# Designed miniproteins, single chains, continued (4): the designs that were tried, part 45

Each design is a single chain, and the fold is of that chain. pLDDT is the mean over its residues in the fold that is shown.

## One batch from the design tools (miniprotein)

Design m13540
Fold by ESMFold2-Fast:
Structure m13540 (fold): chain A 67 residues (1-67)
Amino acid sequence: DEIREVVQRAAELVKAGKFDEARRLIKETFVEKYGLDEETAELIFDSVVAGRLDEAVAMAEAAKRGR
């Protein structure tokens, strides 16, 4: 699943201290490719930073289904 793969990659970037790269990856995938709101993408990023990866995936999937 692309959503889960992107969240996992963003989590790896956060672990490496690459917060700007993680945020960019989330915006490129969820805002630009899937058409989610920037506010939703920021919430997904916050969940990734907090280590709540299942919540980040669920949030992205729910927002994509609502489109």
Scores: mean pLDDT 83

Design m13541
Fold by ESMFold2-Fast:
Structure m13541 (fold): chain A 96 residues (1-96)
Amino acid sequence: SARRERLEELAREYEAELAALPDRREALARTVRLWLKILGVEEEVAEEVAEKILAAETDEEIQKILDEFVKKYNIKQRFENMSEEELEERMIEELE
C-alpha cells in the first residue's frame, strides 16, 4: 500500500506537469519517453523517439513513429515480461 500511495502521488505530480505544457505533442513525447524507460529501453533510444514525435508535422507521421518503435523495440513483449510489482517500482524510479 505504501508503494501504491507513493505511485499515486508521483502520478498526480506528473499529470500536473503535463497539464502545464503548452503543446499536446510535448505531453505525448514526454509520456512516450517515460514509458519506454519504464519498459527498459535505453535512455538515448527513448530520447530519439521523443525527438521524432516532436519533429513530426502530422498526426499520421506520429502514428507511423509509434507503430514503428512498438515493433522495433518489442514493446508488447517487454510489457508482458514485467510483473505488476516490477512495473510499479520502475514507474516510481522514472517519475522520481
Scores: mean pLDDT 80

Design m13542
Fold by ESMFold2-Fast:
Structure m13542 (fold): chain A 90 residues (1-90)
Amino acid sequence: SAKIEKQKKLMLAGSELGRVQALLERGRISFEEAKERALKILGEAKELFPNDKRIDELEEKVRKAKSKEEVLEVLHEGALRIAELYKELK
């Protein structure tokens, strides 16, 4: 049960990061809104994996991002990390 719940939450987090990336690439959301959404999603992943230093690094990269391109890079890295964590649960 707990494992399946974590898997579902990780799948949703990955999907949400992909949506933020698509919206930002298409100019549907602002740079600042993309940062806020990315931090929320990474924070949710951090609650599931509180000792994951890679998520902490990604959150810091989002906070320090000064361009759309830097936010897109962190969204991509975040999606990859979530995919890795999902595989660890299998």
Scores: mean pLDDT 86

Design m13543
Fold by ESMFold2-Fast:
Structure m13543 (fold): chain A 88 residues (1-88)
Amino acid sequence: SILRAKTLDEAIDILNRMARTDPAAVQRYRDDVQSYIQRAPNDPGLWVMLGLIYYAQGDNEKATEYFKKALEIEPGFILALDGLYKLR
């Protein structure tokens, strides 16, 4: 489970593997996270998770937008800063 990932790199590996083996599962997971964000829009971790999903799907523009959204909610949120570093 992505929620049991100990590092950002482990979360990225899980999502990349899922994107290769079952892209429909990544799409369902994205939809679930987006639904949760509608109920908890001020949780920076949910925006990071959405950014990582788009990154795994190859959408670096949306990944960047969602990492920046997490930083708008909590400036200095380390996982969002790490996510932006991956997109360099």
Scores: mean pLDDT 80

Design m13544
Fold by ESMFold2-Fast:
Structure m13544 (fold): chain A 78 residues (1-78)
Amino acid sequence: APKLTLPSPATLARTARALGASEEEAEAAAAHRAALIEKLRSLGVEVTEVDLTDASLAEQRAALEAADAQLEALGDEL
């Protein structure tokens, strides 16, 4: 099965808030990521969630950018 390591929905929410998103926008982004992870697992993808909420904003952003690249590559295989 395809394997994927993604920042947790909590990490995405914290990063969004740090970048000036509203609480509603941060919650929506986290909910969307959680739904995406559930969908990927239902398709047989092994998803490992990493909590980076205590990491620097730069590390959180880099991890999210890397995750987006992995998701794009995986989308081409699904």
Scores: mean pLDDT 80

Design m13545
Fold by ESMFold2-Fast:
Structure m13545 (fold): chain A 63 residues (1-63)
Amino acid sequence: NEQELKEEVEKRLRKIRKEAKSPLEENHRISELIQEVRLKHGKVVFYKEDDDGTITVEVRDVP
C-alpha cells in the first residue's frame, strides 16, 4: 500500500532528524533510507521541510 509506505518513510525521516547529531549524519541516514525504499519497493522518495519543521513525503515509481 503506497499510503502505508509513505507514512512509514515520513515517520523514519522524522526520527532521523530528531536523532542525528550533525547535518552529515542526517544526510547519510536519509540517503540510506531513500536507497532502501528504492531497492525494496521500486519507489523514489521526495520530501520537503516546511517553515515549521513539518516533513511532507511523496513516493513515485522508479522511471
Scores: mean pLDDT 78

Design m13546
Fold by ESMFold2-Fast:
Structure m13546 (fold): chain A 67 residues (1-67)
Amino acid sequence: MDELIDEIVPDASEAEKITLKQLIEDAEEQLRKGASPEEVEELLVSSGLLSEEQARELVRRLQERLA
């Protein structure tokens, strides 16, 4: 988890990392429930903590972990 955040959002503060961990858990749960990668990317971008590029990379990494 921490390594994934550090790779995608290296400038995240400790408080932002806590929020990102929760967002990642929510994103992973949505993917398990059959949400599209595009829907999950939009949810992550709407948080204001991730760019579109960062959200796309994060979803790709989560898909690899769930396979």
Scores: mean pLDDT 78

Design m13547
Fold by ESMFold2-Fast:
Parts: sequence; structure tokens; C-alpha cells
Structure m13547 (fold): chain A 110 residues (1-110)
Amino acid sequence: SEADRLVAEAERLLREAEAYYAQGDYDKAADLLARAFRLVGRAMGLAIANGDRESLARARRVGDRLDAAADRLMAVASPKDRAKIRQAVAEAVAQVLRGVGDAWDKEHPA
């Protein structure tokens, strides 16, 4: 599914972000985590809109790993990078809420 493809890409970006974090490149790690959060948000939104509980569960697990990685990064990141991650999380939440709205509309057609 499209949601599963977005989840796979987010997992790739998370692994790349962890590698940059280990090297002390926190700016690059923040950029990659921000991109991964946006992809997971889109994947969750699509899975919710389509009633795909299995893809939603997979996206949630990646989201939990992203949250853990972001928590570690927030302890050492610059204010700019912390703001970047917070913005990406806000955008991911907005995509999830859009999926909820789309699912509701499918149950209540005009």
C-alpha cells in the first residue's frame, strides 16, 4: 500500500538519522527526523482514511521509534533544530487529523 511505502521510507530516514546522531551531526539528524515524521504522519492519515488497521499499527510503531530518537536529539540539538522537529511533529499530527476527517466523510456521504 501507499501507507506501507511511506513507512518504509520513514524507517530508512530514521536509520540514516541515527547514524548522523552517532557521528555528532545533529543538524543532519534533525533534518532526516523531520522528514521521517512528515512521512509517518502521511502514512497514518492514509491508513486511517482507508480503514487499514495493520498499516496504521506499522506506522504507529515507526512513530514511537521516531519519538524516542527525537527525545535523545532534543537534549543536544540547537534551538533551530528543536523548532524544526516540533514543526514536523505538528505537521504529522495535522495529517493524522485529516485522515480521521476523511474516514468520517466516507461513513457520512452527501
Scores: mean pLDDT 89

Design m13548
Fold by ESMFold2-Fast:
Structure m13548 (fold): chain A 69 residues (1-69)
Amino acid sequence: SRADAEEAARGLAEKLNELGEFAKKVTGVDIEGSGEAVGDDTVRITLKQGDETVTTQASAASALKGLAA
């Protein structure tokens, strides 16, 4: 559902930014993560490091499964 996709996007962004903070403490590299719902079953994930940006898409169901683990 749209609500599941929005929950997955928020949870992924939160976890990615936690990992980014950890990486910054260990390596000094600043990595920012964001996520957004695309339709009812898909999330778009964006990772930014300085001027470099990488985007990918994942199913909301797979993302929620990963977040629950």
Scores: mean pLDDT 78

Design m13549
Fold by ESMFold2-Fast:
Structure m13549 (fold): chain A 76 residues (1-76)
Amino acid sequence: KLEEIIEKLRKLAAEYLEKGDYETALMYLEIADLLKTDVQKAIDLIQQYAELYRRMGDYEKAQEYEEILKEVQEAV
């Protein structure tokens, strides 16, 4: 269910805000909002962020976005 993924993303955003990583928190909130209005755009954005973090050497964040991408693709 997309609603469950949206709630998960909002929870992840709150966790990143607690860690002081406001940029990652805002990215997850943007994806959560896009999932309500334009799922394909959300998918494209998640793919872009996963690639970006992998290229930056942040493999943990890249993997997190890749897992979210799979969940979204399975929900649609």
Scores: mean pLDDT 84

Design m13550
Fold by ESMFold2-Fast:
Structure m13550 (fold): chain A 96 residues (1-96)
Amino acid sequence: HMEERRRDLEAMVQELAAEIKAAGRTDVLKYLAEAFRAIANGDLEKARELTDKAIAQLPPELAERVRALYDTLIEAYKRGEVELVKHAAELFEKAA
């Protein structure tokens, strides 16, 4: 269900953002917010570039979680769930 998917995504995004912030990487939160905004706008090249830059700066455990979230948001975009992708970007912007 869409509402359940949104709540699950919010929990995943908030938990991941909090852990990245706890690692002292607020710059990475900004890169991810920009990347997810780029997905919502259909600029998948920019989204990939910014996500790769973010992943390169994180411990492997957090990098894997970011890649999983990125893949989830790309699939959401392909399904036309653009508002869900925008919401993820807003959560990362708020966390930074």
Scores: mean pLDDT 82

Design m13551
Fold by ESMFold2-Fast:
Structure m13551 (fold): chain A 89 residues (1-89)
Amino acid sequence: EVEKVKEEFIDKVAELGTELWLPRMDPSLPEDVRKKAAYEAGKEFGKDALEKRYPGKVQYFPPELEEKLKKEAEEVRKKIKKLEEEAKL
């Protein structure tokens, strides 16, 4: 269950990255390359947000969206902690 919760959050962030970031990517790049880059950036941010790893001050998304996703990651981390505590019983 913990792994499923992590995967669902990461996949959601990756999809948001593709949908919302694609129009803002470098227009000189082929569309398939831009889509892949946006998806991978979203996926990496999702993982980093769950683990609280932010290597330097790398901005993956617009500041307002990044803050919203960080708050969602905090809620997901709280849910994971509850599931882990229940599993220890």
Scores: mean pLDDT 71

Design m13552
Fold by ESMFold2-Fast:
Structure m13552 (fold): chain A 86 residues (1-86)
Amino acid sequence: MEAEQKNFEEGIENFEKSLKQAEELFEKTTDRQKLQELLEGLQRALPGLDALIEELKKKGFDELAARAEELKERLKKLIEKIKEKL
């Protein structure tokens, strides 16, 4: 239980770091090709994040599930911003 919770926490932390890097790349780039590649990568991440949220809720890791839901909202917001810029 504790080891599984730490593994999920580590995965969430790694996702947060990757999302922050994606947000920084979005602010810095005007390259249409790079924005399209970023959009495709983020869209592919959504189903995995949904599955993670469901698994965390099923295991009773409510705080981690809430954190993952916050990451999902940030991811969705970034996707919409990229679509608006393309």
Scores: mean pLDDT 83

Design m13553
Fold by ESMFold2-Fast:
Structure m13553 (fold): chain A 65 residues (1-65)
Amino acid sequence: MDAEEAARAMGEAAAKGDAAASREKTLQAVRDTGASPEAANKGGAAAASGDLELAVRELRRGGGK
């Protein structure tokens, strides 16, 4: 997945309130985009707050595509 798809997936998991699914999607974002774990955690937090644009920006800052 790209950074936009990863941000959407993390936001959807967070909206469901499933912490395990949110963690799984954060790890998937690291694997699929190449973003650092720190960037994926920041992106996940932004996506959980509904800010998908910020989530994509954080993933890309950490080397995500």
Scores: mean pLDDT 79

Design m13554
Fold by ESMFold2-Fast:
Structure m13554 (fold): chain A 66 residues (1-66)
Amino acid sequence: SLDELAAEAVKQGNYRLAAGLAAGRLKNQPWTEENFRKVVEELVDKGLISKEEGERLYKIFSEMLK
């Protein structure tokens, strides 16, 4: 799944790739920090990434929007 591919990219330390893959979850939704935080929370809730990895992923996504 896209979530599993994003988690694999996080485990490999490729947070930019992981952010792009996780943002694919937002197909037909705006790519905003608010919407992306919901995706990150789902990945953490599924146990695919840790809370610490999720916060790093969120930070990288936010920087990509600037």
Scores: mean pLDDT 82

Design m13555
Fold by ESMFold2-Fast:
Order: C-alpha cells, then structure tokens, then sequence
Structure m13555 (fold): chain A 89 residues (1-89)
C-alpha cells in the first residue's frame, strides 16, 4: 500500500466519523485530509516495534480529554491507521 492510499483511507474514515460526531462536523474535507496525513506521517516516523507504545499513549491522552464516545471513535481510528501504516512500511 502507498502512503497516499493510506492517507485517503484514513480521510474517508474521518469523513464518516464527522457525520456522527459533532466535534468533527465543522471540519472541511481538506482539514480532515490534512489530519489523516499528519496521523499517517506520525505513525510512519515511529519504528514498528515502538508503534504499540505510541498508540497506547495517544489513546490514553484522548481518554483524559474527550467524551467516552469520542474516545472510543478515536481509539478505533488510531487502530485502523496503525494497520494501514504497517502495510506502507
């Protein structure tokens, strides 16, 4: 899988979440795509063996600041993005 394909798949998932989560509904398609690109770039910059630790820290941070529904959506998004990043590596 190419990096561009991974970014587009994450962007599609973010657009789906924006339909269900009011906190994301105000973001434009371009802003959601930039968020997807930043997420994939961050995951690709992490060595594969450290990826689980980085993901766990990101999930913990989200749980401390977001509602339970938003935290659950973010956790699923991060796990999806991690899987795609491994296919790019």
Amino acid sequence: MTKEEAVERVAERLRELARELPSLAHLTDEELRRAAERLIDSLLSVPEEKLDEVLKRAIENTRSTASPEEAEAEERLLEFARRLALEVK
Scores: mean pLDDT 78

Design m13556
Fold by ESMFold2-Fast:
Structure m13556 (fold): chain A 72 residues (1-72)
Amino acid sequence: ADAALDQIGALLDQAFQALQQKDHARAEALFDQAIALYEANRAAIEAATLSPEQQTLVAIVESLKAIREAKA
């Protein structure tokens, strides 16, 4: 779970950096990658004891997923 959450965090950091640079296409691709990685590891993440930082990361990904599904 930790390795997957670290990768999700890195993808989100890159996505937010892309947004700061006004690269919306890159940011969306990175958000989609983070969501896909989260879904692939969802059961393991839900079963794990998460730090407060990891819980915040999961909340961010779930929010992004909901926004993307609502926009589709």
Scores: mean pLDDT 79

Design m13557
Fold by ESMFold2-Fast:
Structure m13557 (fold): chain A 77 residues (1-77)
Amino acid sequence: MTRNEVAAEGLRYLAEIARTGGEAGKQAVVDALNLPESVLEKPPETIADAIERAAELVRQGVPTTEAVAEMRKELLK
């Protein structure tokens, strides 16, 4: 319970950084989540939306590893 809540909150914070932090914010989020450099070519809203979906899955009880893997797969399209 508590671990999933903390993980979901952390992901929501990263989504906000991706949305509002400009290019530096996108870079920080890509680095924090160990995403490929190709993700930087995506719009900030696309990155933020994918992270917010992962956060909601984690909050609903999906393992963080699975939620992050789904997010990574979506962003690598």
Scores: mean pLDDT 79

Design m13558
Fold by ESMFold2-Fast:
Structure m13558 (fold): chain A 71 residues (1-71)
Amino acid sequence: APRLTVALARTPSGDWRVTVTAETPEAAAEAARLMEELSGVPAVVDAAAGRVSVTLESEETARRVAEALTP
């Protein structure tokens, strides 16, 4: 089973949100690091939910981030 679930969604403001749900805090931390390296934008980590997200203005950048995190 994949350790990460990746979702890409358009926000009401017209931005693109990449959300990763991870089964472990370690996987969530690695996803956050990769999101930040690929986007240059700080990732928001909800450790209790195992969730990491980044909100990007560019659909192309958001798609690249989502693709890189998909197992």
Scores: mean pLDDT 77

Design m13559
Fold by ESMFold2-Fast:
Structure m13559 (fold): chain A 68 residues (1-68)
Amino acid sequence: SEEKLQKAIDYAKKLIDALVENEKLSKEEIEAKIPEIVAKVTHIFDLNEEEAEKVREALKKYLDELFA
């Protein structure tokens, strides 16, 4: 469902926020972790391939906004 996808994206963004705020990682270091984050979120929320790709795209956009 769209609600499930949005919750998955929100959860993934919180994981990125933790890497930025608590670990002080650079944009490049977080980009390297995106595949692992997407895989983890896909497993937790039981996402299909299309939904997993939407999470990946949302995280890329979010990362660009955070480091703009």
Scores: mean pLDDT 86

Design m13560
Fold by ESMFold2-Fast:
Order: C-alpha cells, then sequence, then structure tokens
Structure m13560 (fold): chain A 70 residues (1-70)
C-alpha cells in the first residue's frame, strides 16, 4: 500500500497509462513490420515479447495504484 497523497497517485496513474499506451503502439508497429518482413519475424517476435512483459509489469503497477485510489 503506497503512503502517497491522492494527487500523487493520480499523477502516477496518468504516467503509467501513458507508458502502457506508448508500448501498445510500439507492439502494433512491430507486428505490422513482421507481417511485411517475414524474414525478420524471429527478431521482431523477441522484441514484442520484451515489450509485452514490460506492459504486464506496468499493468500490475496500474492495478496497485487503482486499488489505492478506491
Amino acid sequence: LPALSKAELEAMRAGIEKAIRDIEEEIERLRKRKAENPSEAKELDHRIVVLETAKSILQSALDMVDKALE
């Protein structure tokens, strides 16, 4: 449980939501690249997995902030 003010939690929420959105946009870009360049699929798949992992971590942080704002 974070010992933060509501304003600080709301700022953290906004920052995490933006980071998740930016990662989702990059994943979509890489998936498009993979469809256009099948020879690069293995390398692009690895990058997508790394970004999906980062998104999962940020999603967990967002859930914690949301819980604190309840």
Scores: mean pLDDT 83

Design m13561
Fold by ESMFold2-Fast:
Structure m13561 (fold): chain A 64 residues (1-64)
Amino acid sequence: SAEEHLQEGKRALEAGNYDEAIRHFARALELDPTNLEARRLFGRAAQAWLEKTGKLDLEKATAP
């Protein structure tokens, strides 16, 4: 179950669905809090999500 969420999170991350990836990795950590890979991927997905939303907002803000 935790492994299934880990795999689904990786698929979402590869597809650029960072919010879905974060949700899946969070679920994997709920089921197995000691999973270091899930913790690492959660951080990576969160960073990618922040970069995506930050860049989109900046692009819109600079195009009056």
Scores: mean pLDDT 75

Design m13562
Fold by ESMFold2-Fast:
Structure m13562 (fold): chain A 97 residues (1-97)
Amino acid sequence: MEEELRRRIEEAAGEEAERAGLDPEEAREEVRRAIDEAGLSLAELELMVRQIETAREMERLIEEGKREGKPEEGRRRAEELLREARAAAEREGLVLP
């Protein structure tokens, strides 16, 4: 389970780096090192994966809006998703960064 969570975080970092025109492998290695040095708990890794999934869904909504000729609607849906994710984290006593 921990290994799968770490892998998802690494994959997300690689994808973001690729979109930014950076080396995806370097980004994955940087994140792997950061996680190891920080000594993140299973709960912290789970929270990070949830944050990444929220960010990915936001991007998907924005892209879908652009394809439909409604970029503003896509952005509004993405902002609402982020607001809901933050509210959910706060209910569990967590602060979403």
Scores: mean pLDDT 75

Design m13563
Fold by ESMFold2-Fast:
Structure m13563 (fold): chain A 63 residues (1-63)
Amino acid sequence: MEFTLGPIALAELEKLLGVKLTSRKARLEELDEETARIVFEDGHSVEVSRRQAEGYVEASSLP
């Protein structure tokens, strides 16, 4: 599933990765029952819990 990061989700994920992201476009990959990967358009990725990933997607869908 592809989504565009909201400002809060972007800031939190940049902090988690320790980098500045050049694009707010990302995709969600489910890895297992408890873990998901968020892959960014610029090639960065991060593994988070499924609950955290869902929270980032929901925050990103808000205007």
Scores: mean pLDDT 76

Design m13564
Fold by ESMFold2-Fast:
Structure m13564 (fold): chain A 74 residues (1-74)
Amino acid sequence: SAQAAWDSLSPNQRRVLRVIAGMGRATQRQIADILGQSQSTVSRHIDALAARGMVRRDPRTGYVSLTARGRAAL
């Protein structure tokens, strides 16, 4: 279920997902600045969320956006 998917995320992964949802699209730098975390820490959380099909990275623009699966988890 969407709730089970959400509940399986770490607190930091949930915060990353909420930031992207609130902005529509966000860069790693914007997410890091909002959360007060390093870009490397945020990159690891985005990697975990991408592996779960919840976010997509655009390598050309640097934007990260939610998939339908990511939106359903919220």
Scores: mean pLDDT 84

Design m13565
Fold by ESMFold2-Fast:
Structure m13565 (fold): chain A 103 residues (1-103)
Amino acid sequence: DKLVENFVNLTQRILAIIEEIIENGPTEEKLRELEIAEGMLLIVYGIMKRLNLHLSKQQADALLAQIAAVRDRVLNDDSLPPEVKARLLAILDEIEEMIEELK
C-alpha cells in the first residue's frame, strides 16, 4: 500500500511541477525538480513491478484523467520553448505507459 501511495503522490507532484512550469515559465531549478521527481517515480515503479503491485481501477482512471488535463494544457501553451514542451510531453507519455502497465 505505501509504495502504491508513493507512486500516486509522486505522479501528482510531477503534474504540479509541470503546471508550475506552464504558469511561471521553465527555470533550471524547476527542470531539476522535475528530473529528480521523475527519477524517484521510476524507482518506485520498478519496485512495484518486482513486487507485482497494482493500481486500483479508481486510482489509475483518476491519474490518467489528470495526465490528460495537464497534457492538454502543455499542447495549448504557445509560450513554452519547443524543447521544454517536447520534454514535458515525453514525461507525461512515460507516466501514462507506467499506469497502463500497473493496471
Scores: mean pLDDT 90

Design m13566
Fold by ESMFold2-Fast:
Structure m13566 (fold): chain A 77 residues (1-77)
Amino acid sequence: AEGGAKGARDAAEKSGGYANPMQAGHGGTVGALEAKMSREAAFGAGLGAVIQDSLNGGKATPEQAAEGARQGAIAGA
């Protein structure tokens, strides 16, 4: 869970504090895979980050992107 959350948070921080859905989703998926999570959990992390970002008009904060990725990874596992 934390690997995906970290990846999504890092993506939002690198984007000036507001990630678009693609940046948040990619960060969440890559972070989860780097943490050796399953493919299902990694996909969930990416989707959760995208959903949270989309709900915020494509401008998720690092904390919002991380929380979406964490919840998605848990649901995908």
Scores: mean pLDDT 76

Design m13567
Fold by ESMFold2-Fast:
Structure m13567 (fold): chain A 78 residues (1-78)
Amino acid sequence: SPAAKEEAERLREEAQELVKQAYSAIQAGDYDKAKELFKEAARKLIEAHRLLNDQEGVKRAETYEKIAEQQLELLEKS
């Protein structure tokens, strides 16, 4: 529906802002904050893809969330 597409676009825009905040947190050395921000961004992207009935998009977003968390854990331990 048009309403679902509008909501999905809003969620994508919110996710993009959270990703920007996450990279700023990484630059500041705050990896815990970066993890929380990436997790929130991933949740918004998953919801956006669900609203569009895009099962492949949901799966990709879930996979990228897990990879980002693992990469941040490695950086934190370095």
Scores: mean pLDDT 81

Design m13568
Fold by ESMFold2-Fast:
Parts: C-alpha cells; structure tokens; sequence
Structure m13568 (fold): chain A 82 residues (1-82)
C-alpha cells in the first residue's frame, strides 16, 4: 500500500500548491473529498480494502485514534507477503 498512499499524498500536495489561499478548514474538507474519491475509483483495491481505507480516513478526520489503529491492523492482514 505504500506506493498507493504515496500517490494519494502527492495528489493532496498538488491540490495544496494549486490552492495556497484556501483556509485550513477548506483544505481539510477538500483533501478528505479528494482522498475519498481516489480510494473509491482505485481499481487496484478490493471492495474490502476500499471500505477499510475509507474507515481509516474517517477515523483520522474525526480524531478517533483507536479506530484508526484497529483499521490499520486489518489493512496489514490483507497485504500478501510478496
């Protein structure tokens, strides 16, 4: 997942560079929306992986660290040892 997350981070960074005058609240809202769309449209991810990534993102946005850690553990179990 590191490469997928790196791609998501780069797209968020691009949005920040294109919108330097946006408020912190607007930046958070737009990045959340962008990340959600990227996850939902990513054909490399299974439906379960998409659901877990969306839950992880929502937990981070809500400051629910316990839920974020639990979802992260479930995501780790889905990564095949390659």
Amino acid sequence: FDKIFEEYVKKAEKWYKENPNASPEKKKEEVYKLMKELIQKDTRLSEREKALLLEYLEALMNGDRERAEAVRAELAELVPDA
Scores: mean pLDDT 73

Design m13569
Fold by ESMFold2-Fast:
Structure m13569 (fold): chain A 80 residues (1-80)
Amino acid sequence: MSIPKEVLEAEVEGSMYWMKAAVLKRYGGSKEEIKEALEKAIEAYRRALELAKADPRTPQELIDALEQALAAAEEELKAL
């Protein structure tokens, strides 16, 4: 079983923006820059989840991991 390329690409995009938000928080980025990075991470993780759920070959562990990542990013955005 191989994970669809489009799901992996969206997950990578989400992780990159979430890491950008974390770096901005640590090193003095503006609230607006952090918010933009988190919103882009959330959009990418939502897209990854939609693609993952649409493909019955996607392992449940990946869907669970994407749901956890999305929830964590949404929680960070709410905490701003």
Scores: mean pLDDT 84

Design m13570
Fold by ESMFold2-Fast:
Structure m13570 (fold): chain A 85 residues (1-85)
Amino acid sequence: AVLTVTITAANGKEAEELAKKIKEALAKVPGVLSIEIERLSDTTVKITVTAENEAAAEAAKEVVEKTLQELADKYKIEDVLIEIE
């Protein structure tokens, strides 16, 4: 299963820091096999997570949502798209 997270932040530094924090949180999730980060633009990053199965992908999604909620007070997050394929 693949989880894709696309985040648009106020600026490039915040986008990079958000991606780093999410990658750190996801690395602790059982069943996460790989995490790839791609810069789509100055302010937008895409995180692609390969999970062992759909349950692991759903658990990873919950961790991403919780991490973004905790970071929303510190960072201006303009847009978030989370998809499981």
Scores: mean pLDDT 83

Design m13571
Fold by ESMFold2-Fast:
Structure m13571 (fold): chain A 75 residues (1-75)
Amino acid sequence: SAAQHIELAKQYLSLAVQYMKQGNYQLAEQYATQAQRAGLEGARLATTPEQQLEAELVAGLAGIVRGVSKIAASR
């Protein structure tokens, strides 16, 4: 369901941020990618405007975390 994918996206985003804080940018990028994928799937499955907005926001934030982690990993 949309709710399950949104919750999964939030869990992956939390892990990505945790790994970023630890300086593990490779795992941060991996989990941010998983969060973005789950968030986009949640948006696709959304049955309410509120679910779609939440899913899109999580996917967008995950995309930012992924980009930042990739840049940090390249140093």
Scores: mean pLDDT 88

Design m13572
Fold by ESMFold2-Fast:
Structure m13572 (fold): chain A 74 residues (1-74)
Amino acid sequence: MNEIQKKLKELAEKYSPEELADILGISVETAEKVRQLLLEGKIDEAIDLVAEARGISRTDAEFYLFLAANYKPP
């Protein structure tokens, strides 16, 4: 019912780890873990992992993931 959470799950289904790494500015290895967490519905754990990998706040990591959900690679 939260549109952000729904879009984040859709993001994980739509994009490869390489695409997520590019979008989020993290390593492919970290992006693969983020993708798996999103597919499992572990949204909070995915946000925490992005925050740690980027050295940013949890709120900023959530915002980056939200932006990624609306990103369209070439």
Scores: mean pLDDT 76

Design m13573
Fold by ESMFold2-Fast:
Structure m13573 (fold): chain A 82 residues (1-82)
Amino acid sequence: MEAVELSPEQQAQIDAGAAEKAAEVDALLAKAKEALDAGDFAAAREYLDQAVALVAAVPGVSAEQAAAARAAADGLLAKAEA
Protein backbone atom coordinates (compact mmCIF):
# COMPACT_ATOMS: atom_id res chain seq x y z
CA MET A 1 0.00 0.00 0.00
CA GLU A 2 1.70 3.12 -1.27
CA ALA A 3 1.42 6.51 0.45
CA VAL A 4 3.49 8.36 -2.13
CA GLU A 5 3.21 12.14 -2.26
CA LEU A 6 2.91 13.30 -5.87
CA SER A 7 4.12 16.67 -7.12
CA PRO A 8 1.43 18.94 -8.64
CA GLU A 9 3.01 18.33 -12.07
CA GLN A 10 2.88 14.52 -11.67
CA GLN A 11 -0.72 14.74 -10.39
CA ALA A 12 -1.70 16.87 -13.42
CA GLN A 13 -0.28 14.21 -15.78
CA ILE A 14 -2.23 11.45 -13.98
CA ASP A 15 -5.43 13.56 -14.06
CA ALA A 16 -4.94 14.24 -17.80
CA GLY A 17 -4.52 10.51 -18.46
CA ALA A 18 -7.67 9.70 -16.44
CA ALA A 19 -9.64 12.36 -18.37
CA GLU A 20 -8.44 10.88 -21.68
CA LYS A 21 -9.56 7.38 -20.60
CA ALA A 22 -12.92 8.79 -19.44
CA ALA A 23 -13.40 10.36 -22.90
CA GLU A 24 -12.62 6.98 -24.53
CA VAL A 25 -15.22 5.28 -22.26
CA ASP A 26 -17.82 7.95 -23.13
CA ALA A 27 -17.14 7.46 -26.87
CA LEU A 28 -17.57 3.66 -26.53
CA LEU A 29 -20.82 4.12 -24.55
CA ALA A 30 -22.12 6.48 -27.27
CA LYS A 31 -21.30 3.87 -29.95
CA ALA A 32 -22.97 1.15 -27.85
CA LYS A 33 -26.14 3.27 -27.59
CA GLU A 34 -26.12 3.90 -31.37
CA ALA A 35 -25.75 0.13 -31.94
CA LEU A 36 -28.64 -0.61 -29.52
CA ASP A 37 -30.83 2.00 -31.25
CA ALA A 38 -29.98 0.30 -34.60
CA GLY A 39 -30.80 -3.17 -33.18
CA ASP A 40 -27.17 -4.35 -33.48
CA PHE A 41 -26.89 -6.07 -30.09
CA ALA A 42 -23.62 -7.83 -31.00
CA ALA A 43 -21.86 -4.50 -31.74
CA ALA A 44 -23.43 -2.93 -28.62
CA ARG A 45 -22.11 -5.78 -26.45
CA GLU A 46 -18.61 -5.39 -27.96
CA TYR A 47 -18.55 -1.62 -27.27
CA LEU A 48 -19.89 -2.07 -23.71
CA ASP A 49 -17.27 -4.76 -22.99
CA GLN A 50 -14.53 -2.40 -24.24
CA ALA A 51 -15.89 0.48 -22.10
CA VAL A 52 -15.99 -1.72 -18.95
CA ALA A 53 -12.40 -2.88 -19.60
CA LEU A 54 -11.22 0.75 -19.91
CA VAL A 55 -13.03 1.73 -16.66
CA ALA A 56 -11.21 -1.10 -14.84
CA ALA A 57 -7.87 0.20 -16.23
CA VAL A 58 -8.39 3.82 -15.02
CA PRO A 59 -6.21 4.72 -11.99
CA GLY A 60 -8.30 5.21 -8.86
CA VAL A 61 -11.25 3.13 -10.04
CA SER A 62 -12.07 0.50 -7.41
CA ALA A 63 -12.95 -3.12 -8.23
CA GLU A 64 -16.45 -2.35 -6.87
CA GLN A 65 -16.89 0.58 -9.31
CA ALA A 66 -15.66 -1.59 -12.21
CA ALA A 67 -18.07 -4.39 -11.17
CA ALA A 68 -20.96 -1.87 -10.97
CA ALA A 69 -20.17 -0.63 -14.51
CA ARG A 70 -20.16 -4.25 -15.77
CA ALA A 71 -23.49 -5.00 -14.04
CA ALA A 72 -25.05 -1.87 -15.58
CA ALA A 73 -23.80 -2.85 -19.06
CA ASP A 74 -25.09 -6.44 -18.68
CA GLY A 75 -28.47 -5.09 -17.49
CA LEU A 76 -28.79 -2.80 -20.51
CA LEU A 77 -28.00 -5.67 -22.91
CA ALA A 78 -30.45 -8.05 -21.19
CA LYS A 79 -33.22 -5.41 -21.30
CA ALA A 80 -32.52 -4.57 -24.97
CA GLU A 81 -32.39 -8.27 -26.01
CA ALA A 82 -35.67 -9.04 -24.19
Scores: mean pLDDT 67

Design m13574
Fold by ESMFold2-Fast:
Structure m13574 (fold): chain A 84 residues (1-84)
Amino acid sequence: MKEIDIAMVIIALSVLVLEYSKSESEEAKEIKRLAEEAIDALAAGDLDRAIEAVRRLIEKAEEAGDEETKRIAERVLEKLEEIK
């Protein structure tokens, strides 16, 4: 189940990258950057770095008032913490 959980996390983060690539706002750029950082960390096998990036993504989504992105990021964080 670990490999499937990582794949689902990467897919969820990739969807966020695609959605925020459509926006020119500073908040959208930061959310996209953090999602890309989390994907890069997972690809490198650095679970701690991925968790930190997702935590920062949750903070930025909350600052932006984006409840949907915050909810997605919180679910991603839960899956990453379960894998660790």
Scores: mean pLDDT 80

Design m13575
Fold by ESMFold2-Fast:
Structure m13575 (fold): chain A 68 residues (1-68)
Amino acid sequence: LPPIPKLNPKSILEVLTGAAWEISHLDEEKREEAIKKILELYKEAQENNWSAKELYEKIKKVLEEIRK
């Protein structure tokens, strides 16, 4: 398998900024849960060398589940 590029600071900042914007539109209870899950995804992304795109797609899925 080809190596997955490491997250760069600029790309991760953009992904996290987008996530923060989405979280700001959630109820307070769901906001706390979303933050915890996003932090877990960020840790996994660092350990598994995910791209910013992969992290973004995982975050979108988490936010979609929480919005239900």
Scores: mean pLDDT 71

